# Designed miniproteins, single chains, continued (2): the designs that were tried, part 75

Each design is a single chain, and the fold is of that chain. pLDDT is the mean over its residues in the fold that is shown.

## One batch from the design tools (miniprotein)

Design m6751
Fold by ESMFold2-Fast:
Structure m6751 (fold): chain A 55 residues (1-55)
Amino acid sequence: MSKEEQEALKKEAMERGGPEVWSKLRKEDPELLKEVLEEETKEGIELIKEGVSKL
């Protein structure tokens, strides 16, 4: 199994599962959750900046 596959699966699961999936991940693998959150946070900030600049 590659690291990329694990990251993609976790992202998809979080979007589909919602808060229940997040709670489970925090319990079992807080380290992996931290890495995924860091990537999502960067993407989120970029999207907000682009949206504000256009509008």
Scores: mean pLDDT 63

Design m6752
Fold by ESMFold2-Fast:
Structure m6752 (fold): chain A 103 residues (1-103)
Amino acid sequence: SEEILALLERIKELLRKIKEKAPELAPLVERALETVEEAIRLVETQPEDLEAILAKLAELANLVNEIRREAEARGDEETVRLAGEALELLGRIVALVAEQQQA
């Protein structure tokens, strides 16, 4: 799905911006970026494996939520906002994947 891939690329851009603004979170952000690349590969090579795609999106959501919690604990309102935007985009992707599961 071109729409899913476009949303994943937007999440990558948000994560790169977080890494730039909050370099102390770089190891966690780098893991999230790797997870986005794995999700992109699954969507491109195994688009029918909706279970694997959803599992990878859930892993990514957990990482982004951890980034948000760490930023919140530090009072980094900008990183909290960027992580929140990434979670909104993830929710949109999950909804699109769920549509593909409709009988």
Scores: mean pLDDT 88

Design m6753
Fold by ESMFold2-Fast:
Structure m6753 (fold): chain A 91 residues (1-91)
Amino acid sequence: MDAEEGARKALEGGLRAAKKGTGEALRLGIAGALRGIGALFMVEKGIGSAEEAGRDAEAGGELALEAGELAGDEEAIELGREGVELGRRGR
């Protein structure tokens, strides 16, 4: 559950930052969203370990947090923080 929730938060935060941001914020937002999608795919298909999905969710959350900071989007920052925290719990 925690890895899946973290991955979802990373995806939502990354997409939000990408929609609002340009340049580096857009790039990092997309990267965070892709990490979140990858982690969700691993959980859905039972590929790899929960620990691996948790690490990808944490990494995606960190990217979403940074992208949110660059885009000036508080919701994206909060979603990124939640993704990091939940991803760490899933490790």
Scores: mean pLDDT 81

Design m6754
Fold by ESMFold2-Fast:
Structure m6754 (fold): chain A 95 residues (1-95)
Amino acid sequence: DGEKATLEGFEKKIKEDPSSAKQILITLKYSELLREYAELIKNTKDQEVIEKAKKELEEKLEELGKLYETELTPEEIEKYKEEALKLIKEEKEKL
């Protein structure tokens, strides 16, 4: 219930205020990256694989942090709206 309700809330907020899409997209991408890393470290004891995945995670998290501080054009707002709605749909399909 919690995850589906949260995703539906994000979808509604983006539709009502497209400028919120960047923050919502960043939140969803952060959650997915952390979940993927957590799953990987549960399923492998290979320290080289874990270290590589950690570095990739840190790099992607840094990129998301930079995006958070970026002023958006109207075209970029529309792009992030489309990306966020697509990601919400994909996450809802996984539930």
Scores: mean pLDDT 78

Design m6755
Fold by ESMFold2-Fast:
Structure m6755 (fold): chain A 98 residues (1-98)
Amino acid sequence: MASLEEEQKRKEMEKRREEIVELLNKYTEDPTKSLAKMLEMSETEENVEILKRLRDEYLEKATDPRLSTKEQEKYKNMADLADEAVQEGERRAAIAAA
């Protein structure tokens, strides 16, 4: 079993992940939302790592033949949004490191 500290950190990361998932769903449903809000999601290294994991998971779901075409398209759109946020976060980190 993991230590209490490791369990607490895991729960905190899962909570952050849920918040990011809600934001991705919101922006996927409202295409009029500006890219500026995606930049807010990628502001921290922790959020960028969560976005990378979500991108990979959504890409996998987007190609799952057990899902409907509509569900695959939704996950593809969410993966694309997550990837865009990751790219912007990494771009800002590279500028800060230069």
Scores: mean pLDDT 74

Design m6756
Fold by ESMFold2-Fast:
Structure m6756 (fold): chain A 93 residues (1-93)
Amino acid sequence: SAENKALAEVYRKLAEKAEELAKKHPEAKEVLEKIAELFRKAAEALEAGDWKKAGEYLEKARELLAELLEIDEEAVKELNEAGTKAEEEAEKS
């Protein structure tokens, strides 16, 4: 599905941004690396058409994002901005 492929690309871009932020924010590195892994797994599940598995990975990522907000609010802000931009790019394609 073109929709699944577009959404998977959004989560891949979010994973890449989380990996970049992990290099800039040592205190949040472990949480950001786990978030990146979950976003990559969600993207793979979406491309496979496994919406249930994608949802499970995204729910776990949401819990870690709440933890990240307590550690580094700026990292969460940058990740949210990257997500919004990735969604806008996906809608244009």
Scores: mean pLDDT 84

Design m6757
Fold by ESMFold2-Fast:
Structure m6757 (fold): chain A 64 residues (1-64)
Amino acid sequence: PRPPITEKDLEVSRFIGEVLRRLGEALDEAFKEIKAGGDPEEVNQRLAEVADELTKEIREKEKE
């Protein structure tokens, strides 16, 4: 059986799900842009910016 899950654990799980959803959307958009002839370096830089923003949100959540 699974260990007991706290309310805070559920909140963190929901937050992780939201982060994954946003990352998935950014990856999908980036893939479409590359396929349309976009510059992979520009797309990768944009993805790095999205990842940095998500990392900052994670740090803010863990601070609490």
Scores: mean pLDDT 76

Design m6758
Fold by ESMFold2-Fast:
Structure m6758 (fold): chain A 93 residues (1-93)
Amino acid sequence: APDPSAAAERVELRAASGGELAAFSWTTTPAGVDAELESTGTALARGTAVIAGQEVEIEARVTGTGRLVTRDGATTSDGPLEVDFLRLPPLAA
């Protein structure tokens, strides 16, 4: 799947309903991507992304249970997690 974090400066999402999504965030930096995702089930999430200095609405489906953390180019994953972006801003304007 294409990595939207490569085009987004910052992304933050919340569960649209239920408590299955504890954390979803990532930030693109010159050193790489810093990201955190933690889910206890399947959740529909919505929130915002910042691309080229513009804030846009996004929606995603998080499936599975676990935690994923990326910091300074190192990724730690515990449990099967998938993220499907249902609504993304145009990656090129």
Scores: mean pLDDT 62

Design m6759
Fold by ESMFold2-Fast:
Structure m6759 (fold): chain A 91 residues (1-91)
Amino acid sequence: VQAQLSLLHQLYTFFQALKAAQPQLTATFLQFLQAVNQSLQDNSALAQNPQQLSTLVVNQTLQELKVKDVPAPLQQALQSALVSYITTLQS
């Protein structure tokens, strides 16, 4: 629970940074997150496995950012948030 809240906080922080640095991408990013959320609602099995859910959400987010050619520092920030989340979950 705390690890998931930490991940959500880091994603929110990343989104705020993205909005400040690349405001033109915020609408696309939000639309992408909404689509992912809908897919998760349609697949309850994924919601019952937090590790797989987290991995899929992040991989889809990174793929979308790569397609939109988001600057490397922002991509690295998201990857760092992931590593932090996994480390917290393991600890």
Scores: mean pLDDT 59

Design m6760
Fold by ESMFold2-Fast:
Structure m6760 (fold): chain A 55 residues (1-55)
Amino acid sequence: SLIDRLKEAYLKAVENNSKEAIDLLKKTAQEMQKLSPEEREKLFDEALEKVDKIV
């Protein structure tokens, strides 16, 4: 599920001590609360691409 993928990404960012990735994921999670399911998936995929480049 999308929430499980978000948790995995967050744990990986914490394990790698990447404050930038942690902050990005927190902001993404907050923004997703206001969006439709389809928009949430799009925002999350964009955030994962950014996190992958940081971590």
Scores: mean pLDDT 77

Design m6761
Fold by ESMFold2-Fast:
Structure m6761 (fold): chain A 65 residues (1-65)
Amino acid sequence: SVAKEAGRLIEIVGLAIEAGAESVELKGKTIIVYVREIDEEARRKFEEMARIAKEMGYELEVVEL
């Protein structure tokens, strides 16, 4: 369902914002999160994002700037 996929992508973007992401890019089935620093809270958010992405058949890539 397109609506269900969109809802999960919104959840991932919300988690990225909470983790302090500079930007988020969607490239095919890969979600790329750009971040300047990664602390313990950000790592937990990335782990949750990776779980959601995997359930959707997406990959999560985290890029430190």
Scores: mean pLDDT 84

Design m6762
Fold by ESMFold2-Fast:
Structure m6762 (fold): chain A 82 residues (1-82)
Amino acid sequence: SAGLEAFERPLREAEALVAAAASEPDLAVAQRRIAEALELLARLEAEFAAVLTPALRARLAELRARVEARGAAILAAQAAAA
């Protein structure tokens, strides 16, 4: 369905960004990938919040938690390096 594809494509992009950030040794590059993933998730949440099934909402929340955890790890690593 067009609605599911509109949700799935940017969700998959956010998943790819957090995976790329996890494997990125340059912390500044990793941070930019996390910022981009968070922006995609914020747009998805705003656009689809009213129409998301509980399963899709749980998937979105789970990915957001993973992105936020990776972002926190990158910030901690940057602080330790400074």
Scores: mean pLDDT 84

Design m6763
Fold by ESMFold2-Fast:
Structure m6763 (fold): chain A 68 residues (1-68)
Amino acid sequence: SMETIKKIAEEIRRKLEEAIAAGASRDELVQLIARTIKEYAEKYKLSDDEISEVAREAGRILAELLAR
């Protein structure tokens, strides 16, 4: 559901903010996104469309957090 996708995106934002504060590289942040999406896709049995939407939102969040 869209609500599930939003909750996953919020969790990704939290993890990315923590990792950035800890000095993670861009490559480490991308790997963190990939791992988190894989875990939630398995847990919630996400469709390919839902996985794509989460990935798009995660990319947007990462770009936002790395912008000045």
Scores: mean pLDDT 85

Design m6764
Fold by ESMFold2-Fast:
Structure m6764 (fold): chain A 113 residues (1-113)
Amino acid sequence: SSLEELLARLEEALRRARELVEEHPDNEGLRTALALLELALGHLRRALAETDLETRLAHLRLALAAVEAAGALLAELAAEVDDPRVRELLARVEEIAAGLRAEVAAVEAEVAA
């Protein structure tokens, strides 16, 4: 499913975020971005497990908010951190956000029907 593909992409983004935190241990922004992506993963796993559409939508919206917050922070960090992996992680996070927006829209349409 598209949600399972988003989950796999978010798990890969988390792996890359952990590598960046290990390489830049004094960078509090990277640790915050990691925490936001971990929060998003928790909500996306809950959304995938939920059979109630309204509850699924709530978790998808929370996952999207966390991913968008991580993306905004990574965009700021990409200008400050001399590591091309920050820009690569940002691109992945932006693709995940786009996928989550599509899933939110799809579930909103189902709830409205």
Scores: mean pLDDT 91

Design m6765
Fold by ESMFold2-Fast:
Structure m6765 (fold): chain A 50 residues (1-50)
Amino acid sequence: MEEDREKLRQFARELAEREIKNNVNLSTALKRAEFAGLDEYRELLEEALK
């Protein structure tokens, strides 16, 4: 499970970078991550948007 989480984190980071480049609305992106249950994606998206 820990190893799978590392892979998920890498994937989420790449996805977050792509969404940021596409100028997605922060609130919308965070709601999507929360609804999908991707807490790691949400954290990385917040971090990348700084």
Scores: mean pLDDT 62

Design m6766
Fold by ESMFold2-Fast:
Structure m6766 (fold): chain A 65 residues (1-65)
Amino acid sequence: GPVTDEEVTLALALMYYGIARFLEKQGKYDEAIEAYRKAAELSAPVDPELAEQIRTEAENLEKKK
């Protein structure tokens, strides 16, 4: 089936989210926060609820470090 630009953007957002979670597990908090923020920015126009959840994860991690 056809892949939309929105689906591509969401796939990129999920890739950044996966990178962020990997970096967080490695204790690389600054890099993880940057990746979470990038994932949220990319997902915001396509899935604002997902973007808000990812932003919350970034904010919680920033407060923890």
Scores: mean pLDDT 83

Design m6767
Fold by ESMFold2-Fast:
Parts: structure tokens; sequence; C-alpha cells
Structure m6767 (fold): chain A 63 residues (1-63)
């Protein structure tokens, strides 16, 4: 789904972030970029931005 695609983009961006501290911010930005391209609603964008940021930060911490 578009939501899953946005969250996965966030997770991948978090893994590539230079620091764990930056992983959440970069992940959230990546998730929102994909959500906007996929035409998600404002409500869905808010939800996937948060979920993507969390997924990216968790992935970065697991390294």
Amino acid sequence: SAVDKAIEAGREAGLKAPTVEESGIRAGQAALDVAKKEGLTNQEMSDVGLAGARAGAEAARAR
C-alpha cells in the first residue's frame, strides 16, 4: 500500500542517517515525501510521518 511504501522509505532513510539522533528527522522527511507523491490525505501524511520517523530511529538503533 501507499502507507506501507511511505513507512518503508522512512525506515530506509533512518538506516542511512549519519547518527541515530538524525535518523528520526530524516526518516520522517522521507516518509512524508513518499506520502505526498502517492497522494495520501493530510491525516494519513501525519500518521505515516510519525510511523516512518519511529521505524527509522528504531532501525538505526538496531545497528
Scores: mean pLDDT 79

Design m6768
Fold by ESMFold2-Fast:
Structure m6768 (fold): chain A 60 residues (1-60)
Amino acid sequence: SLEEKALELLKKRGRITPVQAAVELGISVEEAREILDRLVAEGKVVKTTDASGVELYTLP
């Protein structure tokens, strides 16, 4: 599934942006953000923003 692929990317990279996830998964940035935010809601991923407002997703 795309969710499992996103989790494998996070394991490989340590952190990921929606743009990076979109490129790696072959989907839109909007779809990547939806998948990542769903994983955050499920407690599987943590979302942070840096000082410039860039969204970063990491494993707990």
Scores: mean pLDDT 84

Design m6769
Fold by ESMFold2-Fast:
Structure m6769 (fold): chain A 90 residues (1-90)
Amino acid sequence: IDEFFEKVKNIIEELTEILEKYKDKLSEELKKKIEELIEEAKKLLEEVKKAMEGKGDPSLLDPKVQLEKLKKLEEEYKKILEEIKKELEK
């Protein structure tokens, strides 16, 4: 669904902006975690696109499966934002 793609793209964009803006202020460990989450989000978008083209896992077209994967991604995103906030407050 359009909302799923928009939310996942927003997570990628926000994390990419944070990496660029705070590159010299974030620990290497936290930067790696942010990069890993960006990669996971990009992979999820690619897998859903492949499913829409009939090339991937058709279960990814199930709205319930999409919602569950989005929830997991949003929870990891919230955790990363909290870690970023704590590191910037040092």
Scores: mean pLDDT 81

Design m6770
Fold by ESMFold2-Fast:
Structure m6770 (fold): chain A 94 residues (1-94)
Amino acid sequence: DEIEKILEEIRNAKTAKEIIEAARRMVELVAQDKEKLEEGLKLLDEAEKQTDPGEMAGLVSRALLVAAQSEEDIEKRNAAIEAASEAVKKLLGL
């Protein structure tokens, strides 16, 4: 399953770049409308420009949660929410 592979990619990521790239793929799979897709991708583009881990984590989390808002499939929505949690933990070193 592609979504489970992306979750594992986030869990095993060693760099912010790897986390943001995996989050981008999750947003592309989960977002059900163009507005939510564009909003999520714009937040990730902004995250790539940040040097502060907290600001980066906030933007990545918001992007994944925006994608989740458009998804009616409970499993896919929950996967995006889990991805947000895992990405925040990785970016903040928790």
Scores: mean pLDDT 85

Design m6771
Fold by ESMFold2-Fast:
Structure m6771 (fold): chain A 60 residues (1-60)
Amino acid sequence: SHMEEEKQRIRDEALARVKAAPTLEERKQALIDFANRLLELGYTNQEVAEAVREIVAAAA
């Protein structure tokens, strides 16, 4: 679906931003932007929290 394609694109962009962030503040902002974008697309707080955890784990 269009939403799944957009979610994957947003996830890939967020992961790249987090990995490239030189400071903790920039990394934090990238995660906040990612979470807000998923909320705007209609994902639940639980789904967004899970997606954020996945990005943090993948960026480690």
Scores: mean pLDDT 85

Design m6773
Fold by ESMFold2-Fast:
Structure m6773 (fold): chain A 71 residues (1-71)
Amino acid sequence: GSEKEKLKKEMLKLIGEILRLIGEIFDLERKLKEDLSEEEREELEKRLEELKKELEELKERLDKLSEELDK
């Protein structure tokens, strides 16, 4: 059946989301190395934590799909 193909498509979508978040995290980490105001730093640090949390959630979803594919 096409079930494994559907899982692969979902995995590719998650990989794309993960790569996007990694890029955003790197951009924010670079901005945090700049001479920023205290308010701008706090805002970027909060956004960075939110993106890192989202990244971990997507990694967990990818791991679950990988396990389903290996069954």
Scores: mean pLDDT 83

Design m6774
Fold by ESMFold2-Fast:
Order: C-alpha cells, then sequence, then structure tokens
Structure m6774 (fold): chain A 67 residues (1-67)
C-alpha cells in the first residue's frame, strides 16, 4: 500500500495519487471521529511510520478542508 506516501510525494505530478490520498485521509478522519485513534493505528491505516502519522493526517485534513 503506502498510497498516502506515494500520493503526497507525487501530488503535483499525478492528480490520481492526490485523489487516493484524500479518500484514504477522509476514511481515517471518519474513523477518528467515531473512536480515538492512537498514532500507531493511524500509521497502520495510512501505511506510514508512526513519527509521520500525525503530520500526514494533518496534511490530508488540510487538503480535505480546501476541497
Amino acid sequence: SHMVELALENKDLVPENLEKALELGKKVLELEKKRKLSDEEIAELLGVPVEQARRKLEELKELLERY
């Protein structure tokens, strides 16, 4: 997987990757609204290292708010 990493790295080159990242981010944010997610759970869902999990989720949240 790792679609979030791929999409965020290549968002300016491949719009399809951005769409996939936004869909995944939306799904993770909806899960977080229903229950508290740990950084480890977010990392597993997004396919990123734990250290990057919150930052990637915030980047996706900001992009979703802009859309």
Scores: mean pLDDT 68

Design m6775
Fold by ESMFold2-Fast:
Structure m6775 (fold): chain A 72 residues (1-72)
Amino acid sequence: MTEKLADKIVELLRKHGYDKAAEAVEQARKAGLTPEQIFNVAELAVMREASPETAKRIIEEIKKIYDEILKE
């Protein structure tokens, strides 16, 4: 579950060119953080790397991934 969540978020972030945010999510996964903590790391990292308007859109996409994985 946690691994699948992190992998999908990293894929999304790298597709949009947010390599630093993707790296932060990978490090969170390796540190054994929970799915909720990984989501929080992704949100904060995207907010640091992207413009506010773009960050909002990407975070919404991450939230959809998070909700989908938690239903499995």
Scores: mean pLDDT 81

Design m6776
Fold by ESMFold2-Fast:
Structure m6776 (fold): chain A 60 residues (1-60)
Amino acid sequence: SMSELRKHSIRHTAELLRLIGEEFEAILKGDKKKVEEYRRKRKEIEEESRKEYERLEKEL
């Protein structure tokens, strides 16, 4: 449904903002390994979000 697509979008945005914050904290601390880890996690979540959007869209 459209409400499910909207909820998914909001949850996705909130999770991305959380990871961006963690990435910036890692940058400030000079933790290059953690920066790469959070960037990888953001990419994974973005890909999962796209797949979920496609799934929900097909059910409409």
Scores: mean pLDDT 81

Design m6777
Fold by ESMFold2-Fast:
Structure m6777 (fold): chain A 114 residues (1-114)
Amino acid sequence: AIAAFAGEYEGTITLEDGRVFNFRGTLRADGSITGELYSPGGEKVATFEGKITSVDGNEVTFEGTITFVGGRVYNVKGTLTFDGTAITGEGTLTDAESGYSWKFTFEGRRVRDL
């Protein structure tokens, strides 16, 4: 059940081109996900809105949209794996305009239960 994963999460997103972002987000019992991306210097650079699309044990698939403060929009698809309070992930970001894609990894933890 998605409710088992509901919580506030913090972590780091690393893109295959070497860019790094800090992430803070909320996964809700209804499967909705919201979050924010920050530069390494702490400046908010983007927002995330998404949803869980499937659950298989401790793995979930998700999809969503990242909107950067510059107005650039990326479609996101990925998988998250839960191990206690630890969370790892991987997926793709696709530029909504160009169709170009980057792979990413995510490492984080649950900081609060909902």
Scores: mean pLDDT 87

Design m6778
Fold by ESMFold2-Fast:
Structure m6778 (fold): chain A 82 residues (1-82)
Amino acid sequence: MDLQIPESLKTPIPDMKEEAKRLVDSLRKDLGEKYSHIVEETEKRIEEILKKLKDSPESIQVSALVGEIIRGIGDAIDELLK
């Protein structure tokens, strides 16, 4: 089923990539050396998701990608807080 996306989200890939990069850079800065593995895993997850979006840039994929980026970052943080 086709999902309605606002005009402001027609080219989300570049904006999402920049935002994801800023979040990863922030995490790396805050977490330091002890958590470098978590930062690297988060960065890897984001890159894989962005690659999938580039291969299939559809409205459903865009919505799913936003959720996966948020989930990936949250999952890494949740592992820290366990």
Scores: mean pLDDT 60

Design m6779
Fold by ESMFold2-Fast:
Order: sequence, then C-alpha cells, then structure tokens
Structure m6779 (fold): chain A 77 residues (1-77)
Amino acid sequence: MNDLIIAAVAAVVRERVSPAAGVKAAKAVQEAIDKGEKLDVETLARIIKEVLGLSEEEARRLAEEAMRLAEEMAAAL
C-alpha cells in the first residue's frame, strides 16, 4: 500500500506540476514512510507543500488526488 501511495504521488504531481516535482515529492513521501509517519491526506499535503513550495490549497488537492489514485491502483490488483 505505501508503495502505491508513492507511485500515485509521483504520477499526480508529474501531471499537475512537472516530472521533476513528481520525483521530488515521491522521494519526500518515501522519507516520511522510512521515519514511520502515517500516510494520510493531511500528512501528504504537508509534505507536498513543504517540498514543492505550493499553497496549502494546491497541496491538499494534490494529496487528495494521489490518495484516490492509490485506492484505484489497489483495487486493480
């Protein structure tokens, strides 16, 4: 599941922002997982905001889209 969330963050940020931003965001999410942080929408929004310098509103929207995509990817397995 955490691997699907990382993949979803990379995909959503790549499409909405840029390929480089997608890689940077995915790396930051992986670091949060390695630290034992719980991956929910609020945690993802915080990470995306801090790493990419986006507004809270934009970061939250990207986090919500990524979690939705991760759920869809999990359902396809």
Scores: mean pLDDT 82

Design m6780
Fold by ESMFold2-Fast:
Structure m6780 (fold): chain A 97 residues (1-97)
Amino acid sequence: MKELSEEEREELTRAGVENLVEGLELKRQGKEREAAALLSAAAILLAEAEPSDEVLERATREALEGKDVKAIAEEAEKESVFKSPYMKKVLETIKKL
């Protein structure tokens, strides 16, 4: 809806993916309320950024930084926030890495 520069889209995508990964880590620790807040923020940021698959995949790899969130990502797939196309694509990327 609003026109973003390529750099702004990449920064919003990076922030969104970082919030998603941190949210999954908090969820793994049992901090479900804090996790839900970060995951909601991630969904909003990614919806605004409307990233390409290439940008989204790269941001996901960078945000992981050796973090093991694959198992919790599979559990989280059932949650409504992950029914967003961009959120789902990040989870699929995490599972493929």
Scores: mean pLDDT 80

Design m6781
Fold by ESMFold2-Fast:
Structure m6781 (fold): chain A 60 residues (1-60)
Amino acid sequence: EEWEKRRAEWDAERRKRVTQFNKEIEELYKKGDFEKAAELASKYMDELQRERRRRGAEVR
């Protein structure tokens, strides 16, 4: 129950991190480094999937 509030706070922190990551991708797009931007996006998606898998494996 208290854990739910803490999760909400962690979700907020995670959202801030996503915003920062999006800025990096946007800057790469402005520089014309589209391939690097795509690679960063792929790495980010992979990291999200890994976290989901870890949580699923540990918590079920």
Scores: mean pLDDT 71

Design m6782
Fold by ESMFold2-Fast:
Structure m6782 (fold): chain A 57 residues (1-57)
Amino acid sequence: SRAEREKLAQQVLEVAKGMAQKLRDYLLSQGKVEEAEKKVKEILEEGKKVAEEIIAS
């Protein structure tokens, strides 16, 4: 159902945000500020794309 797809999409976004935060913290601890910002954007953009595809199906 649409409601089930919306729940799955929200879970995907939550996982993407959690992974982005953990990776950012790790890269910042290594002094890799530019890489942290780029990787966070990539993860969040991919998560949003996957979530939109789930809702659209």
Scores: mean pLDDT 86

Design m6783
Fold by ESMFold2-Fast:
Formats: C-alpha cells, structure tokens, sequence
Structure m6783 (fold): chain A 79 residues (1-79)
C-alpha cells in the first residue's frame, strides 16, 4: 500500500513538473497532456492517501492538488 502511494505520488510529481516545464516553454499541447495525466492519477492518489495516512491527510492532498491543477490550467489558458 505505501509502495503504491509512493509510486503514484512520484508519477503525479513528474507529471506536474512536465506541465510546468511545458508552460514555461510555451508548449500548450505538452502542458495539456501532462495535466491530463495528473487529473487521471489524482482520484487514485487521494484514495491511497486516505488508506495509508487517513481522511484528513487525503482531504489536504485533494485540496492541494486541486489548487495546483487550477493554477496550471489557468497558465495553459493564458498561453
């Protein structure tokens, strides 16, 4: 379970990094693809956080990721 949480968390972190790098480079298509990957992984990550770290940690993780996704989406739309 923790190994799955670590793996999914790493995939989200890598996808967020790709989205930010793509936005900085002006590559809206690459940024949208990376953001779509983050959005795909978030529900699974939140459920894993809930199982491993509890409901409060899961809610904080969800709120944090929702804010990051919103900021990235705004950045893509502004490019």
Amino acid sequence: MREELEKVGKEIAEALGRARAAIAAGDAAAAREALARVEELVPRFVELVKKVLGEEAAELAREHLEREIAALREGIDAA
Scores: mean pLDDT 84

Design m6784
Fold by ESMFold2-Fast:
Structure m6784 (fold): chain A 84 residues (1-84)
Amino acid sequence: SRLEELKKKLKEAEEKGDEVGKADALFEIGKLYEEQGNLEKASEYYTKALELYRKVLGKDHPKTKETLENLIRVGVRELERVVS
């Protein structure tokens, strides 16, 4: 239900042309997938959020930096699954 609520917010932001709202929804979907241990989906949604935040807010914006930090964390978690 939470995922469906966030996907609805994403669609509403897309329909309104709210690029920051769209990135916020993508970021929250990424967080939800990360919490569920779905690192592939978390990486996908964080990447989409990062691209959009970077485009509309710039590289140095706190939201852009936080999204990059979360994406790096997910990448490290994926590598930890393979390292013996």
Scores: mean pLDDT 85

Design m6785
Fold by ESMFold2-Fast:
Structure m6785 (fold): chain A 69 residues (1-69)
Amino acid sequence: ATITKIEGTMLEVDAVFKAGDEVIITVNGKKYKGKVLHAVEVEGGSRITLELSAEEYPKIKVGDKIEKV
């Protein structure tokens, strides 16, 4: 899936995610493991909040890729 919008701590993505989903997000060619903490279904996909297993959070951008593990 692709990140289509960023609003504060929430990401809109073009696929349906659910709370508890394990994910990999790719930012600047590097992969980060994470979990969906919160998800709401919206027109065209979902609006999610992520927890990443990284000590430093990457600067997530519109167009970055996210996939379920």
Scores: mean pLDDT 80

Design m6786
Fold by ESMFold2-Fast:
Structure m6786 (fold): chain A 87 residues (1-87)
Amino acid sequence: LSPELQAEIDIGIAILTAATLKVAIENNGDKISVEDAERMRKTLEELEKRLDEIAAKYPELQPSVDAARAVIEEARKLIDEVLEKKK
């Protein structure tokens, strides 16, 4: 894979991963441990770091990066809610 094609794939993986975590949290919030929520948060942080690299190297992919960031933000809000409920 070329670096540019890999960047497009990585954006798609970020969207899918964040969306999957969001659905899992919505359906299982009460069953998610603090440890699980913290691991999910770290996963989202790694995805955001990769998206930052992509946006810097491929400005033309910015709209796709923005779309991925929106899904990540929604997932992060749900993770924060789970952690808040754990006191």
Scores: mean pLDDT 86

